# Designed miniproteins, single chains: the designs that were tried, part 103

Each design is a single chain, and the fold is of that chain. pLDDT is the mean over its residues in the fold that is shown.

## One batch from the design tools (miniprotein)

Design m3604
Fold by ESMFold2-Fast:
Structure m3604 (fold): chain A 55 residues (1-55)
Amino acid sequence: SAEKAVKELAEKGKENLEKALNIERKGEFKEITDWTYAALAQSMELREEAEKLKE
């Protein structure tokens, strides 16, 4: 369960990173900030789920 949650969060983070890269390629740097925040929030959640696997 926790292992699967970590995997799903990692996959979602990957999708948001790809969206951020696509915005960067278009030169729309103002939009990339929103995707960067989303990626950071998901990284924090992923870390939290990983800590649950330790205990």
Scores: mean pLDDT 67

Design m3605
Fold by ESMFold2-Fast:
Structure m3605 (fold): chain A 64 residues (1-64)
Amino acid sequence: GAADRAIEEAGRRAAKAAREVLEKLGVPEVRGSLGATDTQAVLVEATPDGVKITAVPVSDLPAP
């Protein structure tokens, strides 16, 4: 639906921003993508040892 499309678009923008941060920090990019039929969230974790970025299925996120 329209909500799924908005979430997918927001996720693509977030993934782009995360990629730029990864290039700046030299942190390996974890694999994750937003497909036309699947919605995934990008989880960004800042730790003392660096930044970790993980693609997570929306079903694994807390309910809104």
Scores: mean pLDDT 58

Design m3606
Fold by ESMFold2-Fast:
Structure m3606 (fold): chain A 97 residues (1-97)
Amino acid sequence: MEDAEKELTELQSRIDEIRRLVAEARKHFEAGDYDRAEELVNQALKTAAEAIKKMDELIQKYKDNPELVEKINSLKQRVYDLVAEAQELLDRIRAAR
């Protein structure tokens, strides 16, 4: 069996990076640096899209392991929550310009 625990750890690292990018974008937005805030939000959204694609590939790879699929789906929901937060911030940046 391939090291599923390592793949879950790598997904968690990607989620942590998305969260960091959104937090950094918010700081730049609060400072009035709308160009940098938008750049960071777009980077977060791109990283999230890549993470979701990887999660879908892992769900298909581990389809016969329902416990692992459920763990990946839980991580996928965290990414969707971060995408919603990033999109809300992007709308606020665009409204402020």
Scores: mean pLDDT 87

Design m3607
Fold by ESMFold2-Fast:
Structure m3607 (fold): chain A 104 residues (1-104)
Amino acid sequence: MKLGEEAKKAALKGDGEKAAKYAREAARSGDIEGALLAGEGAGLAALKGKGEAAAKAARALGEEGREGYLAGSLGEGAAATAGGMLGAAGNEAGRKAAEAAGEG
């Protein structure tokens, strides 16, 4: 949650590197709620015209979700659900960020 809030703040400020770093750490720590909050922050940043930062944060979340860092921590059924939620949140935010950025 704390890392997710920092990722959201960084994305809203247009700091893509910090947003991606904090989003990745939230996902790796097994903080599903924090990772989802980081994804929400990326989506909001995209809507506010911070598409580059939003895209970086969303991509970091999607990559960590796919790596299955949460799978080892939550058990088989719960981990599959958590990984799906993280991947969906990261990928949807990434798609919205790319659309908002319009490739530049």
Scores: mean pLDDT 60

Design m3608
Fold by ESMFold2-Fast:
Structure m3608 (fold): chain A 79 residues (1-79)
Amino acid sequence: ELEKKVDELIEKLKDPNPQVRIEAARELTKLALESDNIEIIEKVMDGLAEASQDEDPEVRIEAAVGLIAAAVKLTVLKN
């Protein structure tokens, strides 16, 4: 269920509407920060890393901030 939700949000990162992509990046970041599942966090980080190269600067900022937050969460869980 959680993995399916993450997959659906990663698909929304490719939506033609930049507002949908911004919301997807925010929801993925929230799920990663609320999760203790390393595989889920790594999957979110992969999606956010791609979105950090988005054409829309607001999407890029949201994804980059989320990627940093998820990376910090991952390092805490692995150490």
Scores: mean pLDDT 87

Design m3609
Fold by ESMFold2-Fast:
Structure m3609 (fold): chain A 77 residues (1-77)
Amino acid sequence: MEQILATAVVEYGDAVAVAAAVRKPDGSLVVRGARLGIGPDGEPVVLDTKEVELPEGLSLEEIQKLTEELAEELARA
């Protein structure tokens, strides 16, 4: 089971970017993010996704910061 360590949400115009730092079942640490937009029928649609591997040994504060940075990057893309 994946463990969620941090989350971030950033709004930019009509798009929302969400990111989560997760520990995978194999013990690796990643930040995953998605940019969500509004489709023609008003439904949320996934516009883009990104995953970045993080080194072990980061503090929760550092993980939160990197998660927020990924959400900001995706929102502006």
Scores: mean pLDDT 78

Design m3610
Fold by ESMFold2-Fast:
Structure m3610 (fold): chain A 105 residues (1-105)
Amino acid sequence: TKLLEEAKKELQEALTEASEWIKAGTPLEELEEKLKKTEEEIKELEKKGITSLEDELKLLVLQARAQMLTYLINNREEPIETKLEGLKAILEEALEALESLAEKY
């Protein structure tokens, strides 16, 4: 399904982006600002009402992005390898959730 493949691509892009934030040494303040923006996007989607598979997939991607940001903020002082493993675990959980949504529809 095209929507599922697009959501998988967006999840992979989220991991790539978060990995680049680690490499760039993105400041805590910027990570917190990115998290706030992502949480605002989640709230707007929830206010609109989640009425379609597309909306549920969009919510899943936004939640994964927020989890990656929260993980990096909470694990700021951890080694790069530890941070990357945590991000990969979040991606894996998000991909499993995506497959569960596919079974529901």
Scores: mean pLDDT 87

Design m3611
Fold by ESMFold2-Fast:
Structure m3611 (fold): chain A 93 residues (1-93)
Amino acid sequence: SEGENELRSAMAGAATASPAAGEVLDRGEEALKNPEKAEEVAKEALELGERDPAVRPGALAVEGMVKAQKSEDKEKYLKEGAERALEATRELR
């Protein structure tokens, strides 16, 4: 899907810009195999991202993936996650 392609691109950009974001993305992807654990990992990642801008792009992408997994409107949440992750990545300098 377009949203999946946009999110994948945003995730790759985040991981390239920040190793911390890459670690969060790896943890999030593994957690998506268990929906209950995926929500917990997304929550923890977002809390870390509030304190550490380097983590934020990964946390926002994981949140998008978790919301998409639980929603009938998957495309909306994948695109929102991609946009937010991309914006957070641009703020890293």
Scores: mean pLDDT 82

Design m3612
Fold by ESMFold2-Fast:
Structure m3612 (fold): chain A 59 residues (1-59)
Amino acid sequence: SEEAIEEIMDILGENPMDSKAIEEIEKKEGIKYTLIGAMAASMTKEELARLIELRKELS
């Protein structure tokens, strides 16, 4: 889980998240992140990683 989060954070990088990065996250985790696109502009990398972790636990 932690290793997966680190890899996702590397994909997102320092720049604003684009649709390609969101698509890769969804494919990697096998989870639908319908809210990520709307929230990405206002989320920190830490908040995004936590959201991914929670979604994985709840799936």
Scores: mean pLDDT 53

Design m3613
Fold by ESMFold2-Fast:
Structure m3613 (fold): chain A 93 residues (1-93)
Amino acid sequence: ANPASETLHAILTALGEVSKDESITSWEQLAEALAKKLSELLGRPVEVELEILSDDKARLTIEGWELVVERKEYIDKNGNKVTRWSLASLRRV
C-alpha cells in the first residue's frame, strides 16, 4: 500500500471511531485517544500535535497531515450534555 494513503486512511478511521466515544469531551482526550488508536492501526508509536484555536476548534498535526476539527456541545432533551466532533478541513503539510 502507499504509505501516505495508508496513513490518511488510518487517521480518518481513528477519528470516526474516537468521535463515537461519549467519554471524550476535551481536546486533550481527543488527541490522546487518536494517538492511541493510530498507534494500534499503524503498529507503531504515533504522536498527535494539538493546537487549541478556540473552545470549538483545534488543529491536529499527525504524520504530515493537518486536521482542523470542530467541537459542538449541547444539552439533549433528557438534560444530558453531548459532545460532537466534526472534521472542518484536511491538508498535507
Scores: mean pLDDT 84

Design m3614
Fold by ESMFold2-Fast:
Structure m3614 (fold): chain A 77 residues (1-77)
Amino acid sequence: SREKVEEFLKKAKKALDDVAENSKGLSPEQARLWLEYALQQIEKGGEELVKEGVDKELVEEAKREIREYVEKKKAEI
């Protein structure tokens, strides 16, 4: 359970890093929109983990870290 949440968190941050890197040629507004869309897809993945029996509290903690990571990425644009 915890190992699955750690893997989810690592993959989410990697996906957000990739979105930020691939958005460097875009306007700041478009780059922020791509980060928001990536966050929506990641949060759906977290919901699927809960449905598969992963601890909801651990998933919600990971989602909070991911949202904080997105806000940090948006501030760097």
Scores: mean pLDDT 85

Design m3615
Fold by ESMFold2-Fast:
Parts: C-alpha cells; structure tokens; sequence
Structure m3615 (fold): chain A 55 residues (1-55)
C-alpha cells in the first residue's frame, strides 16, 4: 500500500489525483492508473520511497 507521502509524490510526478492513488491496493491497479506495466509501477513506488528517504 502507498503511504500518504508516496501518493502525494507520485501524484505530483504523474498528474493522477492523490486520492485515486491512495485507493489502489495492488501494483496492477497502480499500473492501470499510471498507464504503465506492473513492473514499472513497482519501480515508480521504489523511486518515490528512495526520494522520500533522501530528503
């Protein structure tokens, strides 16, 4: 599941509403909302977590 901070960052990067991202429960649902594959959705979350950890 996405944290609030992860959802906010992904919303800013993708233009998808934060509330819609927070409702996703799987990488398949996240990939569908972002218009990317499941593998790319996993990588987007990993990158978001790394960015948040470095701030």
Amino acid sequence: RLSREEARLLSQLSGVPEAALLRTRTYAELGELLGVSVANARRAVEVARQLLASR
Scores: mean pLDDT 79

Design m3616
Fold by ESMFold2-Fast:
Structure m3616 (fold): chain A 68 residues (1-68)
Amino acid sequence: SLDELKSKLSPFLQQAVDTARRLVEEGRLDDALALLDQVIQQLEFFGDKESAELVREIARELRREAER
């Protein structure tokens, strides 16, 4: 589940996920995915491969949630 994946992230990254989820609730799925893609790029730049992969999985779950 998205909440299970989110629980493995730092508090800062959890806030980014919560912001993305709010954007989806506002009908702004493209903005939500763009935010998560930016976060993934930053994590990869700093070598945090584990968190980057978790955020990718969250983006997939968020897309499923938006499609009902």
Scores: mean pLDDT 84

Design m3617
Fold by ESMFold2-Fast:
Structure m3617 (fold): chain A 80 residues (1-80)
Amino acid sequence: MTPEEVEELRRELKRLEEEISKDKEAQELFDRALKVLDVHLREHPAPTPEEAEFRRLQGRVEAARNAIIHYERLKEREKK
């Protein structure tokens, strides 16, 4: 884990969270994914606080990406 990787993930997360904030359905999908992530992180604790923070950040980015993709697919299906 490098500081550059952490900064990139934080920047990506901010961008994704801003996109999610535009739509209530996307927010609900993201919130659901975050609850699943919280359970997973509690069941699989990291060996160091730094690694725990990195895993949380990675998980949040993935949860946000999945929420946006799911939301986009729903919208695309309605359009077609």
Scores: mean pLDDT 78

Design m3618
Fold by ESMFold2-Fast:
Structure m3618 (fold): chain A 89 residues (1-89)
Amino acid sequence: SPLERAFAEADTDGDGTLSKEEFTAFLKKYFPGDIDYDALFEKADRNGDGTLDLDEFRVAVAILFAKKNFGIELNEEQAERLADVLEKV
C-alpha cells in the first residue's frame, strides 16, 4: 500500500519502527508548515516506547492529512478509516 511504502522509506535504519526523528523528517517532506510534531508523535505513540509502528504511523498521517486538506480534527476511529482509504489510492 502507499502508506506501507511510505513507512518503509521513512524507516531509514530498517528496524520496523519509526523514531521521532524519522517521523518528523517524513512529515516535513509531505506536510510542511507550522505543525507541532512533538505533540502529534506523543499522541500517536500510545504505548510510550518512543517509536511508532506501522499502525500508529498510518493514524498520525491520516490525522495530519485531514487537518491540512479539510481543516477537520479526526478522532482515532475516523483517522483509522481515512488511513485505510489513503492506502487504496
Scores: mean pLDDT 74

Design m3619
Fold by ESMFold2-Fast:
Structure m3619 (fold): chain A 89 residues (1-89)
Amino acid sequence: FEKKVEEVVEEIKKEIEKLYKEGKITEKEKEALLKSVENTKKALLEFIKNTSDEEKKKKEIEIAKEILESMIDMIVAINELEKTKKPLP
């Protein structure tokens, strides 16, 4: 389970860096997302250490991944909406 948490964290961090390089998120948004990923990693690792239920561990990892992906999608969508607001005064 610790390896699965690390894999999810690495995938999400790579996506955040890619979005930043592509100009789809700002530096501040990148920093906020990376902090959220790191906090989520710590919480999941602590949960895994304190929980013996393997199905519960799997479910929480999947939920955390969905939440992180949703946060990224939301930020990207907001930035895209900002680009499409009012072509001219």
Scores: mean pLDDT 78

Design m3620
Fold by ESMFold2-Fast:
Structure m3620 (fold): chain A 96 residues (1-96)
Amino acid sequence: DLEELLEELRKRLEEKRRELAREIVDKLDEAIADRAEEEGLTEEAERIRELLAKLREMRRNREKLDEEELREYERLEEELARLLGRVEDELVKRMA
């Protein structure tokens, strides 16, 4: 279960400060997408995965990104955050 993995990673993060924070966040976002797909939010899950893939690719090439590409990165991060919030709200509503 991802919850067990996340609990272990959170404990390690306490020891290693912020070293793993981004990896933990990415795994949480993937878990939200997986849960959304299970609950029939297929389009939202696909969009989350697409945004995560694009953001990861941009991060690998960060030093080569121009100013416009960096602004696009910021827009995609904000889109992902809003989408995750909406999906989380729907999942909580369905499980409550």
Scores: mean pLDDT 77

Design m3621
Fold by ESMFold2-Fast:
Structure m3621 (fold): chain A 79 residues (1-79)
Amino acid sequence: AIVPRPLANRPANLPVFADPAALIRELEARLAEDPTDREAAERLGLAYLDMGDVAGAVAVLSRFPDLERVKAALEGLFP
């Protein structure tokens, strides 16, 4: 059966955007409001890496050096 309603709600994570640049802007806005939001920082670092912006991901890590998922993704780019 086809579900008549689309996904209207968003889980505890960030909203989904078709444009990755829009996602990055949303995550940067979240960090501007709450600079201690480590979850937003981790998602932002991963979004930068998905776009090939290694410098952006490194800048996020300089603020939150304990983001293991971002570190692992960066290491995966340099096998």
Scores: mean pLDDT 70

Design m3622
Fold by ESMFold2-Fast:
Structure m3622 (fold): chain A 125 residues (1-125)
Amino acid sequence: SLEDRLLAALEAEDGPALREIFDEVMKLINEGKLDEAIPAVEALLRWLLSQPDLEAGIRRLAKLLNISYDELLRMVIAFALLIRDYKQGKKILPLEKYFLRALMLLNMSEDPVALVRELIELALS
């Protein structure tokens, strides 16, 4: 499954595989294929919360994906907001709208890591 491929690539620290998997997840979300994408997004969020240091985990993943720390913070928040909307039975918006909401929340936050932790915990509850 896409979830199993993601978890294997995270364990192996396989940057090229992670990049391909993230592109596939984002494509599936934008195509409305949520039954395929959501388990992988939830697995990513659970993996991030399982890290002993959430900030260090995000920084490591950003390096593997070859994106900035700030770009990955925004992406993780966007994914958490999307999962929450999905679980509440709301219409899922295009991913770009979740990235916009994530940017607004980050700009209002004095502690981005605490914000990410809180939003992931709310999404997975």
Scores: mean pLDDT 90

Design m3623
Fold by ESMFold2-Fast:
Structure m3623 (fold): chain A 84 residues (1-84)
Amino acid sequence: SLEEKARKFVEEARKALKEGNYDEAIKYADQAIELNPDLKEAHILRIEALVAAGKGEEAFSYLEEMKQTNPELAEEIIEELKKR
């Protein structure tokens, strides 16, 4: 299913992030988001990978865009990031 594929991309993104493969983590997170745009963990992993890659300004812009397009999801992501 598309849901199962999105979940597997999230798992691959998390693994890539842990291994320091930040560009690969961003790519897998993007694939998960394309399949399920409401998948909070995929957006969190994308932001974490961008920050880890030294692309903090891109991470900030991504979050600001999300505050405008989906403010409820953005709030949930911000709260989760504060706990990490």
Scores: mean pLDDT 87

Design m3624
Fold by ESMFold2-Fast:
Structure m3624 (fold): chain A 59 residues (1-59)
Amino acid sequence: MTPSPLEQRYLDAYLLALEKRDGKSLDTINVDVGRALADGDLERAQRIVDEVLERLDKE
């Protein structure tokens, strides 16, 4: 019932980007994170999500 750390971070980044209407962050989440997850590259997906969250937190 507890989501994975990556899943939780992904949702947080997605919702925050949507709330701020940051199209660049939404594109990064939908395209780059989606591709990394499809490729099974969880480390890349985690890194991208973390970078998006840090960007949104600063701006």
Scores: mean pLDDT 75

Design m3625
Fold by ESMFold2-Fast:
Structure m3625 (fold): chain A 99 residues (1-99)
Amino acid sequence: MLSPELQESFKLLEEGAERYKAAKSEEEKREIIREARENLVDKNVLLSAAVEDAERQAKKEGLKEEEKEELIFKAIRDVFELQLENIENRKKVEEKKAQ
């Protein structure tokens, strides 16, 4: 249904979200978010939209670069957390079907 490139971007998003969940420290989580920003935001529609919204808010509020960067990191984190909830809900549905 999706193009191979779009399918790969969503697969990478899920892998990033699972890595984020497995991270043992806030520093490790921030590094995973940074990698997603560099390598995945331009390829994945959910991440792209979240970052664009964060950038618009930062411009509207006249935020400094540091505050803008923090909003962008939060936006990517929120997308990861949403993906984790979706993955967990799918697993629970599959477990219920097996019962």
Scores: mean pLDDT 79

Design m3626
Fold by ESMFold2-Fast:
Structure m3626 (fold): chain A 95 residues (1-95)
Amino acid sequence: SDTDQRNLQDSQDSYNQSNSRTQQARDDVDRNRGDRQRSIQVVNRGAADNGRSASINDQNASQSSPQNSSIIRQQRRGQSDNGRDLSTVMQQLAQ
C-alpha cells in the first residue's frame, strides 16, 4: 500500500542520515589528513578513465550527509545493468 511505501522511505531516510553522520564524524577524526594523499592517488588512477575526479573533489569539499546520497544515486544510475527500479532497490535496502 501507499502507506507502507512512505513508511519505508521515512525509515530509510532516518537511517541514512544517522549512519552518514556517524561515518562522517569517524572519518573526520581518523582520516582528516590522510584524505588529501588518498584523493591524489585515486584521482591519478581514475582521472583518465572517467570524469569521477570532479565527484571525488566534491565529496572532499562537502563531507555533509546529503551529498553522499547524491553521489550514490548517480552511481546506481550507472548500474542500470541490474535491471531494477529505484523503488525496488530502496525497499530491499530498507529491510
Scores: mean pLDDT 50

Design m3627
Fold by ESMFold2-Fast:
Structure m3627 (fold): chain A 70 residues (1-70)
Amino acid sequence: MIDELIKKFEESLKNSSLETLAATLLYIDEFIDEFDEKTKEIYERIKEIILKERPEVPKLAEEMKKEFEE
């Protein structure tokens, strides 16, 4: 169930590195169009949790994305 998965993810956030979470956001953004509607909904909720709990992560993700631009 989504709520149980989300709760597990929230606990994992406390122990995850900012780099890992930033990479996760980049992968979600890259592949979200290839996912089913239900999968997209799950990832949207995951992104909301990251933004709420670790607001530094989007900044790091944008910096990492700029590095991919050469």
Scores: mean pLDDT 72

Design m3628
Fold by ESMFold2-Fast:
Structure m3628 (fold): chain A 91 residues (1-91)
Amino acid sequence: PRASREQRLEVARRLIEFAKEQGSKEAVEHAEELLRLVEEGRPEEELQIQLIRIAKALSEKDKKLQEELEKAIAEAKASSEEDAKIIEKAE
């Protein structure tokens, strides 16, 4: 089932709080941008790009999470050209 606009706003707000708790300034900035994109009704691809940026920023302080994220990104790029293009735009 597709997430509603209200559910997406709630996720964006929670990601901002989580990023602040993790002490990642970069993740906070990316999460605030995600909230703006959701508020403006931007397309799903733009939301996905921003989520990848948040995930990368959050992983920077945890080497194990960073390695798992890089592995997941590599597997996604290998399995789907569409996903690979979205991931590349997030870089």
Scores: mean pLDDT 75

Design m3629
Fold by ESMFold2-Fast:
Structure m3629 (fold): chain A 61 residues (1-61)
Amino acid sequence: SSSAQQRIAELQQQIAKLQAEMRKLYERYKATGDPKDAKKIEELSEEIERLHEEMQEIRRQ
């Protein structure tokens, strides 16, 4: 359905944005070693995984 296609497109855009944010945090973490940045990277990784799972569920329909 068009609704499912729109949701997949939204999820892909959200994943891309989170991946870009994670990449920026990772570059900062390499420079600083700040454990707060490490924790944020883990949180973003978990969020990306959840969005991938939602996308897989939609595609299985």
Scores: mean pLDDT 86

Design m3630
Fold by ESMFold2-Fast:
Structure m3630 (fold): chain A 100 residues (1-100)
Amino acid sequence: SMMSAEELEKLREEMEKLEKEFLATSPLDEETKKLLLEAIRKVKEGKWEEVKKEFLETYREEAEKAVEEALNSTEEEWEKADAEEQLRLVYAQLLAAIEK
């Protein structure tokens, strides 16, 4: 459950990619956008466990659904998902990877 320096660096790189691809191009609601920007900032600072806890507390039902969808999603389903759903799926995949 403790993330290695290499795993943390890969996670930071993935979060920067998400910020550029989804937050810059998709008009997310202001509250969701602030939450995602804060989460990305914490990940870059190495506070992934705090982000994981806050994500699970805020999106408990959505997090469970997103994990299931991420594990079973096809490339076509990812392309059809809106930016918010794609971002949640990526968070779910990252959470699933670090929990196991």
Scores: mean pLDDT 58

Design m3631
Fold by ESMFold2-Fast:
Structure m3631 (fold): chain A 73 residues (1-73)
Amino acid sequence: SAQLEQELNRVEVLIGMYEIALSALDLVLQRAQANGKPQSLIDRIQADRQRTQEQIEELRRRKAALQAQVNAS
């Protein structure tokens, strides 16, 4: 349905946005490590990275479920 296709498109946009954020966090982490930043800061960046990855995985599961509904129609 058009509604399911619109929801699928919104989820795909969100995944793209979080993937960009994850790439930015990877760069920040590499720079923090290279510059000998405090372990507390490195741990915080790693926690943010892990949380972002978990959000991407949840959105990918939602995308797969929506795609299956569209394909079944």
Scores: mean pLDDT 89

Design m3632
Fold by ESMFold2-Fast:
Structure m3632 (fold): chain A 90 residues (1-90)
Amino acid sequence: MILPDDEETLRAVLGALKDAIEAAEQGNKREASIYLVAAMILASLSTHPAREEILKKLREAGKALDNGDYQTAIEKLKEAQEIAERALAE
């Protein structure tokens, strides 16, 4: 089962991911990048085993944003969201 501190951290990651996805869907690279960085910092504070998988998806989303590939960025952000939601459900 998830530790209480990890639950709070993963909920914060989900909040940042929601904002990042919304910004990316609007084509707002600046806001999407800000929320992506926030999600990466928050995910890096987690001790949950899913941490590395989430960070991998966030790095892939960041590369897609840098290339102007919003579709791929949104897909990777949603994959990170699904991983974090799964971790919270346990």
Scores: mean pLDDT 84

Design m3633
Fold by ESMFold2-Fast:
Structure m3633 (fold): chain A 71 residues (1-71)
Amino acid sequence: MLEEVAEELKKLGAKDIKVNEEKHTLSFSVPKEKLDEVLKLLRERGFTPMLIAEPDEDTVYVLARHNDAKF
């Protein structure tokens, strides 16, 4: 589940992907131009963005949590 989403994120140019299976969270950095595709993928896979930060003009940091983490 989390690993499969991480592989799809890598295809979209995501870097520094960290998976926390216990908390069902996923954090990564992605090019700003890919943010919309990333958010669509996360939504389709049942993830909610918890934090979106722009450390610079070209990069976006995203922390997302799987909806099942609430159960």
Scores: mean pLDDT 77

Design m3634
Fold by ESMFold2-Fast:
Structure m3634 (fold): chain A 72 residues (1-72)
Amino acid sequence: MEVEKAKKLVKEKAELYNKGADPEEIIKELEKELEKTKDEEARKILQLEKDRILSFKYMKEAIDKLIEERKK
């Protein structure tokens, strides 16, 4: 079932992220799986995890940029 496969992939990717894997690599892998997935519920699960990791990445980058801009 595609939903269970998506949940398993999300758990595996979350564990990799917690172990210090590059968020960009995880996002790329999630995007590849999303392109292969036709089930709407499975796609939502993969998209949610991708957005979650992207949000952490962008938030960190935005904070770092604001700190640098305030020092100028």
Scores: mean pLDDT 77

Design m3635
Fold by ESMFold2-Fast:
Structure m3635 (fold): chain A 78 residues (1-78)
Amino acid sequence: MSLVDQLQQQLDTLTRSRDQFRADGDDERAAVTDKAIDQIKTALKYAQQGNNDKAQSTNSKAMDDMSSQLTAIAHRRQ
């Protein structure tokens, strides 16, 4: 699997997750996931340009930010 293919599959997965959060009325988690989708779309553009290092770095930061935000939301709801 190429990095482009991997990022495309990741976008499909996150889009489904965002849509599920929205269906559940969870606008806050939907918004966090949507921000990650935008960042990963940027990573995909870098990968398509052959800049795999920047694509991978951008994707890693997007996923780390999303994970941190979702964890913070979970802690606030406890």
Scores: mean pLDDT 87

Design m3636
Fold by ESMFold2-Fast:
Structure m3636 (fold): chain A 62 residues (1-62)
Amino acid sequence: GGGGLSGMGEAVKDAKKYGANPAAIGDNLKALAKKYKNPALSKAGDLVKKGDFDAAAAVLKS
């Protein structure tokens, strides 16, 4: 659907490609998970912090 979680998954993949800080991205995703009560964002944040951007993008697309 729309520019929601699928768009965030694409942005996470782009962040890996452009050398963004994975810890900061992961922390932001976990904060958004708390604010919006979305467990997929929490899981994606954990995966990004481990450097697994592809798995994080897949979780956000789900």
Scores: mean pLDDT 74

Design m3637
Fold by ESMFold2-Fast:
Structure m3637 (fold): chain A 89 residues (1-89)
Amino acid sequence: LEEELKLIKETSGLEVKAELNELGVVVLVEYTAKLLGVSKETARLIIKIAIEKNVSVEEAMKIVIEEDEKHKEEVEKALKKLEEERALL
């Protein structure tokens, strides 16, 4: 599980685009929801946009903020937290 989560995080953080099977998408959605503190519904939307537009999870979050008013507040809070954690590095 931890090794699988590390592989998924590496895949989502890299410029290299990986093909994900259905199980990989489910695990990525759950990992994203837990990491960002968003609902599984919001995480699934982010992952869907990332795959469809062929962008990173962070870029998909920015797209949700711009295009989806219903999920904007939740995703903005998650993105701010992610940026704050990056600043500690």
Scores: mean pLDDT 68

Design m3638
Fold by ESMFold2-Fast:
Structure m3638 (fold): chain A 65 residues (1-65)
Amino acid sequence: LSPAQLIAQAAGDALAAASDAGDVEALKAAIRAGGATAIAARADDPAAVARIRAMEAGAIADLDG
């Protein structure tokens, strides 16, 4: 899976669980977990790791809006 797909999957899973409670922090935690998984999968590629970190930061920033 792409980094964006891994982050989106983790976010989607947490959103389904936290949506009724409006728990944005649970969703952010899921995004970070997805990002960590993607980084571990691409640890041998510094450019991919940097891209994953940027995608994670962007997704979290969007939730702060």
Scores: mean pLDDT 71

